# Designed miniproteins, single chains, continued (3): the designs that were tried, part 61

Each design is a single chain, and the fold is of that chain. pLDDT is the mean over its residues in the fold that is shown.

## One batch from the design tools (miniprotein)

Design m10102
Fold by ESMFold2-Fast:
Structure m10102 (fold): chain A 68 residues (1-68)
Amino acid sequence: SLEEAIENAIRFIEEEDFDAEMELANSLTALLRQGQTDAALRIARIVEAYVKGEISKEEALEKLRELG
């Protein structure tokens, strides 16, 4: 679900471990399979911007919370 994907993205940003990354990847894949392409891409872009150092942790978490 969209809520699950957002929660998994928040967890990944807070913990930055492999298990959190896998749960995020699985939930984004589920959104894509459900046809929620725009939602999945928005979450992925926020996470990517954070990982690349383009936005702060606080900004990434705020953007993700605004999606749900």
Scores: mean pLDDT 84

Design m10103
Fold by ESMFold2-Fast:
Structure m10103 (fold): chain A 94 residues (1-94)
Amino acid sequence: MEREERRRRFLERLREISEELENTIVPRMDRLDELSEAELEELRERLEETIERLRELLEEARRNGEPEELIRTLEGTIAQLEGWLAEVDAKLAS
C-alpha cells in the first residue's frame, strides 16, 4: 500500500540520519578542540546537510500526522545541531 511504502521510506531516512549523528557528528563534536581546520570545514558541511535532511523529515512528519513526541524530538535535534553549527563556525573564525 502506498501509505506503508511512504512510512517505510520515512523510517529509512530517519535511521540514516540517526546513524550519521551517532557515527560521525557526535564523535566529532566530542573532539571539537582536536579537529583541524579541514576537519572543522567537513563537520560544518555534514551539520548543514543533516539539518536540511532533518527539516525535510520534520515537514513530512507533520504532513503524515506522526506523534507529537517524534515531532518534538526532530525539532529539538534541529535546534541542537544549529547550536553545534554555530560552535563550529566560531572555531573556524578563530
Scores: mean pLDDT 84

Design m10104
Fold by ESMFold2-Fast:
Structure m10104 (fold): chain A 73 residues (1-73)
Amino acid sequence: SGLAEAEERGRESMELIKKGEEMVKELAKKGNPEARKIVEELKEIEGKSGLDSSAKLGQLYKGWYQMARKEEE
């Protein structure tokens, strides 16, 4: 059923967000000012809660994940 597949996809998204948060925290620990800014922004959005915050978290995850990838290059 499509619901089971959607649930599995949602679980994968949560895993990616968790790994992304871990990655951005690691970059912030290394002194990356952009990563520190993203950590602060994530904290602020998380405190606000709601559907909008979920969408913003996804966008932020995508953005700083790409940033982390480029830094590894």
Scores: mean pLDDT 67

Design m10105
Fold by ESMFold2-Fast:
Structure m10105 (fold): chain A 98 residues (1-98)
Amino acid sequence: STQELIDYLLEKIRTTDDVEERERYILAYLYLTPDLREAYVRIMEALGVPREEAERAAAELMASIEANKNDEKAKKVLEKLKKEQEEAAKKVLKEIEE
């Protein structure tokens, strides 16, 4: 189920010591979690950030995205991130199927 995969990814974010592997799990998690603010809070909590600090950081991220929503450079960065998220999700799914 999607929830089992989400729980698996959060566990991997918490327990993975390799920075590049952790980033892949974070990107896959973001692809599967459409609420970016909630996803960001949960990722930060998994990394050991206190909830209040995580919520503040997520609010700042959302404000930054809103402020730059019509910026062409910001749009290109977001499109690149979306492609990286999709690629990471595909790689993680392949690992689980083995």
Scores: mean pLDDT 83

Design m10106
Fold by ESMFold2-Fast:
Structure m10106 (fold): chain A 96 residues (1-96)
Amino acid sequence: DWLEFAKKIVETTPGIIAEAKKALPELEATDPELAEKLKKAIAVAEKILEISRQLVENPTDELKQQLIDLFLQYQTEIEGKSEAEAQAAVAALLAK
């Protein structure tokens, strides 16, 4: 269920972003490469959260596609998966 999925993102993601932002200054000092990845992960997660909030209010196919595209971006850019692996991972996530 897309609506339940989006609601879970809205409920859980703000806490995850807040903890990631707390970790960022220490990582910038100790591991700049990991800090750069975390910054990118935070940016994608914030976009996922914003689209998920919009989807809860107005569940359109356009917003669903935007959410899929952001998860594909996360899987490829942050997790380092191939496009095929990212598509399979996102399809599996949405099947729940």
Scores: mean pLDDT 82

Design m10107
Fold by ESMFold2-Fast:
Structure m10107 (fold): chain A 59 residues (1-59)
Amino acid sequence: MTLVFEVPEDKVEEVAEVFREHGAVKVTVEGNIVTAEFENPLLAEGARGEAELLGAKEL
């Protein structure tokens, strides 16, 4: 399962860390776009919620 988020510039590292802490197997940052790949969809759902609370928008 892959999540792609547009993130406020000051929150990019925080959102990337949220995805890593929630078990993302790969996290890629390109400017303010953060892409995370998860093997477990339930972990991805938790990460999605926290990213949205940080002001990130799913693309």
Scores: mean pLDDT 85

Design m10108
Fold by ESMFold2-Fast:
Structure m10108 (fold): chain A 90 residues (1-90)
Amino acid sequence: SMAEEEAKRALEQLEKSSKELIDYVKELLKEGKLTEQDKEDVKKGLEVLEGMVEKLKKKYGSDPSAQETLKRTEELVEKLKKEIEELLSK
């Protein structure tokens, strides 16, 4: 279904973006270059990813074929938020 395909594409994009965001924060920490502006940019990045999940839930939240994939997108974003919080707490 279109819902399942769109949700799967979004999950793949979220997985890629999550890895890139974590790698970005780790590199800044390694270089000792993490600024307040970098923290703001990371927060904005998280808000964009959360917004993507919210849009999918609004569009396909009642579609049974998308439920498992939507749950995985929510779990991925929650995990990403926790990992970023842990990295920024160092």
Scores: mean pLDDT 81

Design m10109
Fold by ESMFold2-Fast:
Structure m10109 (fold): chain A 81 residues (1-81)
Amino acid sequence: ELSDEMEKLLAGMYLLAQEVEAGRLSVAQALARVDELYARLKPRLSPAEQERADEVLARLKAALEAGDLAGFLAVLREASA
C-alpha cells in the first residue's frame, strides 16, 4: 500500500501529465513542476519510498522529455500497483 505522501506525489504527476496533454503546460514547465513537487514531499518519505520515488521519477522524466505521455501513464500505473 502507498503512503499519503507517495499518493500525493503520484497524483501530482498524473495531473501534470493531464495539463501537458491539454496543452496548458509545456514539457519544460512540467519537468520544473515535477522537481518542485518532489523537493517538497521527499523529506516526508521513508528511505525506501525515497529510493522508489527516485527510480520512478527518473523514468517519468525520461518519458515526459521524449513526449511519451502513454509511457508516462504506464509508469504511474506500475508505481501505484
Scores: mean pLDDT 80

Design m10110
Fold by ESMFold2-Fast:
Structure m10110 (fold): chain A 96 residues (1-96)
Amino acid sequence: MSTLEAEGLADGKPARATVEIKGEGDTVTVHARLENADGSVGEGTGKAVAKPGQEVWLGVSVTFADGTQAAVIAKAKVNEDGSVELLEARVVGATA
């Protein structure tokens, strides 16, 4: 499992994302956890289909306990041996 931390803005406030990736067969799964500066936490999971040697972009919708949503976009690579690596992650702020 590869983990990447990214910083960004959610609803104009600083947020920290922890993004984890897992590969299983032809499916890449990304789990994102977003923590706002006030300590509120949101989580989400995104999936994509990719073959060995391919790179894929995944969008992850993150939902907080109050129902607020943010997005995380992640770029993943499936290596020829079937292992997966997280290349890039960005927090995309929620629009009110």
Scores: mean pLDDT 73

Design m10111
Fold by ESMFold2-Fast:
Structure m10111 (fold): chain A 78 residues (1-78)
Amino acid sequence: HMLTEEQRKKIEEARKKRREALKDNPVEQKAFDYDDEIRKLVEEMRKAIENGDFEKAQKIAEELRKLVDKMAEEVKKQ
């Protein structure tokens, strides 16, 4: 679906620009690295659902929750 791919590309480009702007800020850069990891897990979960592998999707969802929690702790340092 072209519209979905374009949306993802725009988000990716905007994120790269923000990461470059925060290149000298290790805390912000680490937050972006967590966000990239989260995106990969979301895509894997989506593929598992498409394949009918709901058990795998649930395991990925658990891993995603752990990463979100770690990212939230980093943000608390502000």
Scores: mean pLDDT 73

Design m10112
Fold by ESMFold2-Fast:
Order: sequence, then structure tokens, then C-alpha cells
Structure m10112 (fold): chain A 60 residues (1-60)
Amino acid sequence: SMAEQLERARRAALGGAEVGVLLGLDAAQASAFTRMNARDLPEDLAEAAAREAGRLAAER
């Protein structure tokens, strides 16, 4: 699922705060985002984060 892909990306390539920055979140929003379980994320945020993580992985 996208939520699982996001969670793997956060652990493997991106810190939780960095995921927030990539999504254009401020520090407080990024902190809240990193404390959410991947499966509890709003679907649109999970999709956007998975897309950005995939793009960054492809650029390596």
C-alpha cells in the first residue's frame, strides 16, 4: 500500500521531519506527521509522500 511505501521510505531514505519538508509542511505539522502511524495518514498525504519518496529514490 502507499502507507507502507511511505513508512519504508521514512525509515530507509528519509527522516520523518524531512518527509514533512518535502510535503511543504511546517515544523509543527512535520512533527505531527512523523508521530502518525502510516496506515492512519490521510490518503492524499500518503500518496503525495510516496510519490516524492519514489522520485527521490529514482534520482539516485
Scores: mean pLDDT 56

Design m10113
Fold by ESMFold2-Fast:
Structure m10113 (fold): chain A 91 residues (1-91)
Amino acid sequence: SVNSQVSNALQQSDQGISDSNNLRNNGGSRDDLQQLADQTRSVIDQIQDVASNSTVDQSQQLLQSSSRLGSAMVRASRSVRDNERRRELSR
């Protein structure tokens, strides 16, 4: 059902935000970042598909969650790049 798809998409988005925050706070490799980026793209695509078939309230909740996920991913990406740059400069 659409309601089940909405709930699943929101849970996957919340997990992605948690994973992104964990990578940002605890560090990670470029491979970890790439895996997270691939997962994030998949979740955002799922959110867009589900939102197109959802109620206005559900669509707003999904799009808000997608925005938060994207922001968390950008912050995680910056953290990994900064750590890589620092490591490269120490060579």
Scores: mean pLDDT 84

Design m10114
Fold by ESMFold2-Fast:
Structure m10114 (fold): chain A 60 residues (1-60)
Amino acid sequence: SQVSQAVLQAVKEQMRLLGDAVDKMLATKDPKEQDRILEEMHNQIAKLNAQLDKQVQQLS
């Protein structure tokens, strides 16, 4: 099966949002806020990996 263009567009948008989160983390001086953003980014990456894993399973 082919990877869905809709999935690739969603991944691209999520990558943009992750970039924004990195910029926000770099701008903050509060270690507690940095930890919160890092955890949020980790959760977003886990969600992306789950989405991509489903697509990879369809490549058989």
Scores: mean pLDDT 78

Design m10115
Fold by ESMFold2-Fast:
Structure m10115 (fold): chain A 76 residues (1-76)
Amino acid sequence: SFQDYVDFVQQQVDNTVQWSDTNPSMTDQMVSQLQTQVDTMITTNNFSPDQQQQLNDIVRDGQRRADQAVSRARQS
């Protein structure tokens, strides 16, 4: 179901944020890979504009959270 994809992307975001606390140099690569996975999911499953927006909003919020984690790690 679409919810399974939402749950997967949310888990990947949480993993990226957690990893960024200890490995901030890898954050950009992990976010880039997640964006590629999301773009592939959207294309492969032909998601509606509303579904595409939901997935992209999760990635956008994830990028913000990851950037904050990187900032915290580098300031300590």
Scores: mean pLDDT 84

Design m10116
Fold by ESMFold2-Fast:
Structure m10116 (fold): chain A 63 residues (1-63)
Amino acid sequence: DEELIKKIAEKALEILRENGLDKEASKEQVFTAAKVAAKQLGVTDEELIKKAAEEAYERLKKE
């Protein structure tokens, strides 16, 4: 679900900014943030979380 991936990615970016990790965040830190975001949204699908983390990381690097 593309919408859910984008929603998790957006929440992950919010979590990173709250921790002061914006553009300097590593891929591992982004993945951790995506897992936390997914839990808040009730998502447990690891493949979906991984895709959301990749989407968040790409957006973070292109900003």
Scores: mean pLDDT 79

Design m10117
Fold by ESMFold2-Fast:
Structure m10117 (fold): chain A 67 residues (1-67)
Amino acid sequence: KVEEIVERVRKAKNAQEIVDILKDASYEELIAAAPAIRDVFTEEEQKAIADSLPEEKGQLLKAALGL
């Protein structure tokens, strides 16, 4: 559920762990994770995470992050 994904994102040690969490996430989970990603990662790391996801999910995450 959404709360579980947000907690997993906040406990992630690096950008690759975020990609592994989000690649199978739903639309709602991905949008809910965006504020946590903004808090923990730089703008460059945020772009790298989004670019490492499948294109549709990556574009959605970039929009949610304001990129």
Scores: mean pLDDT 80

Design m10118
Fold by ESMFold2-Fast:
Structure m10118 (fold): chain A 76 residues (1-76)
Amino acid sequence: MSKYAAELLRRAAEKAEAGDSDGASELLMKTSGFLRNDTSPEATYALKGISEASGKLAEGDYDGAARILRETAEKL
């Protein structure tokens, strides 16, 4: 299960690096929905990373968002 979330976060990072904020946000929403009922430490960690990356996207910090998403995916 963590592998699928990690792949979605990597795709979101790629969208953010390309300046595709809408595409990145859609992938983050999909990942959050997938993890919604998962109470594991890994899911909690991923959801925190998604929240931080979403904040960076809202600020226009696409490189910062991509970095957080890649680091989050690597630890899953």
Scores: mean pLDDT 82

Design m10119
Fold by ESMFold2-Fast:
Structure m10119 (fold): chain A 91 residues (1-91)
Amino acid sequence: LKKEAEEKVKLAEEYMEKAVEILQTEQGLEPEKARLAVMAELIEKAYGKKEEAQAVREKYGLPPLNEEAQKLVDEAAEHIKEAEKLVKELE
């Protein structure tokens, strides 16, 4: 169970890294802005914190993610949600 949760978190990190790469290569975003944009989207998709995600986007002037990056973050969010369920089962 604990090892399965760790594997899910690792997969989520891999999808997020791919999304950051897509934003840098296809939208020309600086690495820091690309990471912030991906993190804001993950906060909204995995944790449902729309207001916090929007505040980060406004503070740093972050553009919306393209469709490719959106799909990668959606996959990362799914893995985070699965890991959260597994961690709850261990408590």
Scores: mean pLDDT 80

Design m10120
Fold by ESMFold2-Fast:
Structure m10120 (fold): chain A 96 residues (1-96)
Amino acid sequence: SFDEILARIRELGQKIVDSIKNPENAKKVREEIDILLESLRRMHESTDPLEKAKYGFVALSSLVSIYTIAKIENNEEAQKNADEMGRLALELLKSV
């Protein structure tokens, strides 16, 4: 279900945040995860195809930001969790 996928993305996001040693980067990832989850929820709730595409784009942007921070941290675990998060987000984005 949609809610199950969102819960899994939230769990992966927390693992990424917990694995990041730089507190400013951890804060940025947490903020981007919140944007990702809200954008996916808004995309799911929207009945307008253009609004769905807009929120889908915001979700992808947040996902790229999360992955970029994981790379800057040189954190393999965070990168793997970000990739899994991306695959789950893409499953939801296929609805647009």
Scores: mean pLDDT 86

Design m10121
Fold by ESMFold2-Fast:
Structure m10121 (fold): chain A 81 residues (1-81)
Amino acid sequence: KEFVEELEKKAEELRKLGDEEGRKKLLEEIKKKAPKLSSREYQILLLSKILKVPKSVLVEADTNPELAEELEKKAKEWLEE
């Protein structure tokens, strides 16, 4: 949880600075540390902070198994690239 919160803070700071290169570095850091994150925490971080998926969609996924599976597939496809 502390790791996810730290990454969220870094993403927020980089967004405010308009630092696109820093955002790329953050994505690489997430990919390197991904094995230490739970599947769900990793998907939330990737989709909401990096890919900018609306929070409403993430909330809907908690009650819609089909949507949750689609979001998980998207996160995996991004990582497999």
Scores: mean pLDDT 60

Design m10122
Fold by ESMFold2-Fast:
Structure m10122 (fold): chain A 82 residues (1-82)
Amino acid sequence: SISALKEQLRKAVVQYTADSLRSIGDLFDLDLALRRAEEAGADPSTIEALRQQIAALREQQRALQAQYDQQIAELQAQIAAA
């Protein structure tokens, strides 16, 4: 039913918003950790590991955003076609 599709769309938007906000926090924490490690003169392997974690999290976020954008678009199309 259209009401079931609208509820699925609402839940998808809420979940995407929650996941997005969590990722902003995670990136902030990692950026802060990297800055502190650099200031403390941490070994190059520790700095590289933090840089790799930041890069991986940014890639994961781009993939997650693309997935949610596709899911929301599909649900909107189904609602419009119904």
Scores: mean pLDDT 86

Design m10123
Fold by ESMFold2-Fast:
Structure m10123 (fold): chain A 90 residues (1-90)
Amino acid sequence: DEELKKLIEEKKENLRKILERLRKELEEVLKNLKIGESGVVDGVEYTIRSEEDIKVIEELLLQLTIILDNPEASNEEKAELYKEAREKKK
């Protein structure tokens, strides 16, 4: 996948830090926002429109935890997760 290879080359040194920051951001969203609420976390606006939005965030947090807690997680796996997270709209 050319897009994944590009992400790895551009962000390889910072992929873990980017994912760690994203995990913290999403944890704060789930902690502070309820269904029907909007708020800003680390300069990014989030809106929880439905229970499905909560489920999407929870699933991303689970995937982030699995990747970040696995010392053998590849740069490809990290880049794929980052790509997936970027494709989610709020």
Scores: mean pLDDT 71

Design m10124
Fold by ESMFold2-Fast:
Structure m10124 (fold): chain A 55 residues (1-55)
Amino acid sequence: SGVAKLEAIKAQLEEQIERLRKLKDEHPEYSDGLEASIKSNQELIAGAEKLIEEL
């Protein structure tokens, strides 16, 4: 189903955010770029959540 696919995408994006947060902790010199990537993934999760609620 479309909902199941969107939930899987959300899980993958959440995993990516966790990896990016760890990289940010290990490499604070790249924090601005990593924070931008985290924000982009959070926006994609929000979009997926909106689609799930509308289905």
Scores: mean pLDDT 87

Design m10125
Fold by ESMFold2-Fast:
Structure m10125 (fold): chain A 68 residues (1-68)
Amino acid sequence: MPSLQEMFQRAVELAAEAQATITDPALLAEVRAIMSEFEELLRQGKLTEEQFEEMAARVRALIAEDRA
């Protein structure tokens, strides 16, 4: 299973891809908000696997909204 650090790396990569791919500024702003929340959880050492999965799902949903 991926470590918390690997999951963070994947979340950052996913958010970067969303920011590069998403054309809608409103969706881009939501991605930024999710990443800020993610960073706060990481700083506090409170990031869990379930919280990561939830945040990753939110970012993927935003990519899907813009993609098709």
Scores: mean pLDDT 74

Design m10126
Fold by ESMFold2-Fast:
Structure m10126 (fold): chain A 100 residues (1-100)
Amino acid sequence: MVTFELVKKELEATLKEIKELQGREPSVSEQVALPLRLIGAGLTIELYVKQPSVTKEQVEELLKIAKEVLEAAKKLPDPNVVKLAEEIVKILEEALKKLE
């Protein structure tokens, strides 16, 4: 099963990668790697939020980081990165509604 710590670490690592790419031209490998990282994070989060042990507090903490990822992604020139970050936020918002 996916742990809260794993998901949080993946989102924090993704945020760091996005911030490191701000204000410079990304390499071809970086242009490919970031969308794949976001896809992987989204799949991991989707699997995580389906687990019966997930708490509202855990989802709220992940949503806060995911929103920071989205705001950082908006500063990059790649619209696909923004769309993938928006999908992660949407998954967490829908999960939070089910935990009310």
Scores: mean pLDDT 84

Design m10127
Fold by ESMFold2-Fast:
Structure m10127 (fold): chain A 105 residues (1-105)
Amino acid sequence: VLDSLIKALEQIRDDVNRAIELLKKGEIEEAIKLLREVRGQLHYLRHLAKDKGLDEVAKLLDEAIKEIDKAIEALKKGEIEEALKYLSKARDLINRAIETLKKLK
């Protein structure tokens, strides 16, 4: 289970990085679409982490979801610089979740 969660979170981190690249290219609508998919995947993994008693990981993922939501709202307002700050925070929270899971192995 831990290996599957780590791989899933690493893929989500890659998707966040891809959304950042799309924003730098001016592909705002594609970035928003990808971030909505990332949000859905994070909700699923948060519930899975909670069900497995990984409460610290579940909390980190909940915080990452909130940062993704703030990024999407900033993008809808054309606030690209603010969205990039929120995505950086979300990525840091995902990295902390990955490292927490690795320490449990």
Scores: mean pLDDT 89

Design m10128
Fold by ESMFold2-Fast:
Structure m10128 (fold): chain A 73 residues (1-73)
Amino acid sequence: GSELYSEGLKLYGQGKYEEAAKKFIESAEAYKDVDPKKAGESYYNAGLAYASLGKLDKANELFDKGGEYFKKA
């Protein structure tokens, strides 16, 4: 999970938002059952990446999902 999250941050910093979102989602899935806070942070960052692409509906779905995991942390 941690390496996927770090790769997502690197891609986001490079403006590669679609690739970043994919890595953040993969990170969130890896953390889902072991670290809800990190899963929430990963979904939230995937949402930010999709928002940067103008994919607001997809971004909102990921923000909502991230919020669910933050409540479990």
Scores: mean pLDDT 85

Design m10129
Fold by ESMFold2-Fast:
Structure m10129 (fold): chain A 66 residues (1-66)
Amino acid sequence: MEEEFEEVLKRAEDIAARVPVGAPLPSEVQLADILGVSLETARRALDHLEEKGLIRREGDRYVKVG
């Protein structure tokens, strides 16, 4: 449901907000486990954070940039 995904996004944004600029975020696998969602849903949440300019993909990780 869109409402369920919105809740996942809020949790993902909270996690990102606690990460200092320049520090790595949890991997897709770790984020999926933390949020209790599928890998696909975790990737969608990470894509949303990157679109908002909060994180950037560097290699196999995402890093906090803003």
Scores: mean pLDDT 78

Design m10130
Fold by ESMFold2-Fast:
Structure m10130 (fold): chain A 61 residues (1-61)
Amino acid sequence: GAEAARAGAEGARRAGGGAGGASAMFLVKDWNQPEEAARAAEAAGRGDHEAGAEAALKASE
């Protein structure tokens, strides 16, 4: 749910500080896509497809 997506986003920032951080910064240059892509990628990485979908819906509100 939303709580899992939120926790995933926070963890993503910490994990992104390593190798993932470079990739996230690269996506930021793309456009506004990095926000959507980062959430989807993290949810997929953790196997939380539902969390990714819910995060997208919450962001759309």
Scores: mean pLDDT 50

Design m10131
Fold by ESMFold2-Fast:
Structure m10131 (fold): chain A 100 residues (1-100)
Amino acid sequence: STRDRMLAILDSLMSQGEAGFLLDLPDPELWPNWKKIVPDPVSLQEIRDRVLSGEITTLEEFLKEMEKMVENVKKLLPEGSPVVEAAEKLLEEAKRQVEE
């Protein structure tokens, strides 16, 4: 099913070392104003939970949430940040796996 395919892609992405920065929502102790900058935050775990709940039902919706995650970290961190680079890499890998 599309759900099983999205979960398989997420399992693949979440198993990568680069995913560590993106597994959970931003730490408010490190980023006290993150909700003001990013009012609709997205993490890999949040995307996974929304796939499991049936809120994300298509590969197109899945990729849009991945793109939103990348744009959210770009609002919090400068370009060239390891977190921004990790997010962009994971999005490219997700797009590749969707096309395969």
Scores: mean pLDDT 77

Design m10132
Fold by ESMFold2-Fast:
Structure m10132 (fold): chain A 65 residues (1-65)
Amino acid sequence: SELAEKIQEIVNKLFELMKKLPDSLREEVLKRIDEVNERYSRGEITPEQAVEELEKIVKEAEKKI
């Protein structure tokens, strides 16, 4: 449950950031999130690795605002 809570925090931060990003950058961010979710769904990465990748996406998106 702790990991699921962390994922929800990250998703909420991403949604807040997406409201401030231009459409082109928002599309790039969504594509990267989808890629992480696909890799996780296929069992290619662990839940912890998925969280790390999503946190990285958040930090990189913050730099573009």
Scores: mean pLDDT 80

Design m10133
Fold by ESMFold2-Fast:
Structure m10133 (fold): chain A 63 residues (1-63)
Amino acid sequence: MAVEVVESTGKTTPKMTKEQKEKAIEAAKKGNTGEVYEVLSKVVDPTTAGGVVDAVLLSLVSS
């Protein structure tokens, strides 16, 4: 797969809209890690998406 051809992305901090974050959180609440990953990887690179998924899950577990 040739997903390296992006608009020159190399930053580690993902910038998402509130709507995208809400969708990821909602999927995480249901335990759909795959869905959360798909939503995030669609917006940011896969590596960053994985980190965000972990952060979201921790946020839900903590609160």
Scores: mean pLDDT 61

Design m10134
Fold by ESMFold2-Fast:
Structure m10134 (fold): chain A 100 residues (1-100)
Amino acid sequence: SAETERLRELLRLSAEGNMEATLQLLILILGVAEEVLRERGDLAGAAQAEALRDQLLALLATDPNDLAGLNALATQAEAFLASLPEDVQRELLERLQALY
């Protein structure tokens, strides 16, 4: 969707061309997504966003050199964000842009 493409552009514009910066941005995006989903009453979606964020944070803390594991979780997080309803993706993008 157009919203998914805008989220990908946001990731590219904010990333410094390194995996750690991209992962930190994904963690931020997942945190905002959890908030939006919870406010909209999608408690299951909010729990999924929280779980993905917690998994990324845990892996970064315990094995930051597991590039394959980090890349797999980043891919899963991006797929989750792309699967969100377009109205949720729009709200997420608007909130992220307001933080800049």
Scores: mean pLDDT 77

Design m10135
Fold by ESMFold2-Fast:
Structure m10135 (fold): chain A 69 residues (1-69)
Amino acid sequence: SFEDLLAEFRELARADGVPEAEIEEIVEALRSGDLDRAERLVTRLYILGRISREAAELAGRAMRLREEL
């Protein structure tokens, strides 16, 4: 489910050392359907090496599922 993807994303992003405020900003963007914002935030973290590929891929899956809703 979408919520399961968000929960798994939170756990992986925390393991990667991303601050809670930044994690919740991404999750809020995903929940509100602001996919451009979510993509920008995740891409920035990934380019800077601050988030794992696995967490970035989960965010991508959540974005695709949210588009279908």
Scores: mean pLDDT 85

Design m10136
Fold by ESMFold2-Fast:
Formats: structure tokens, sequence, C-alpha cells
Structure m10136 (fold): chain A 96 residues (1-96)
């Protein structure tokens, strides 16, 4: 329900911050934001397991958006040679 939406909104916010940081060349800041996005994303997914009703589609949409931001973060970090941010984003996505 509402807790899953809030966790997903927080994950999306952190994912957007991670992308902004890596676009600016901030490896450490990008890594920290990606790690935060990963933590919030895991919580949102856990909350979905017990969630039902009208807010479920919204929570799922926000989770998908957060995953997209982390994927873009990993791609931009790789292109810029920001190794810590790339590894953190991939770990947040469950790819490492």
Amino acid sequence: GEEAVRAAEEALRAGREALRRVEEGDDEGGARAAEEAGRRLRRAVELLKSASGEKLPRAIGLIIAAIGELYQTALVARKKGLKKAEEAALKALGAK
C-alpha cells in the first residue's frame, strides 16, 4: 500500500540523484546515491509482497522507474570510467 509507494518514491529520488552525480563526474557521490537507491528499492519490493489494492500499480511503476535510473547510472558511469558508481548501480540492480 502506501508504504510501498513511499519506499519506491524514495528509491526513484535516490536513483535520479545517482544519475545526476555520475553525469557530473562524481564517482563517490554517484556510488553513495546508487547504494541508497538499492536499499530503498529492496524495501519497496519487500513491501510489495504484502501489498494489495489500488496503489499496487503506482508502486510497481515507481519501482520500474527507479530501476531505469539505476541502469542509466551504470551506463553513464561506465562511459566516464566511474568504477565505484558503476559497481554500486549494478549491485543495486542485482547484477553483481
Scores: mean pLDDT 86

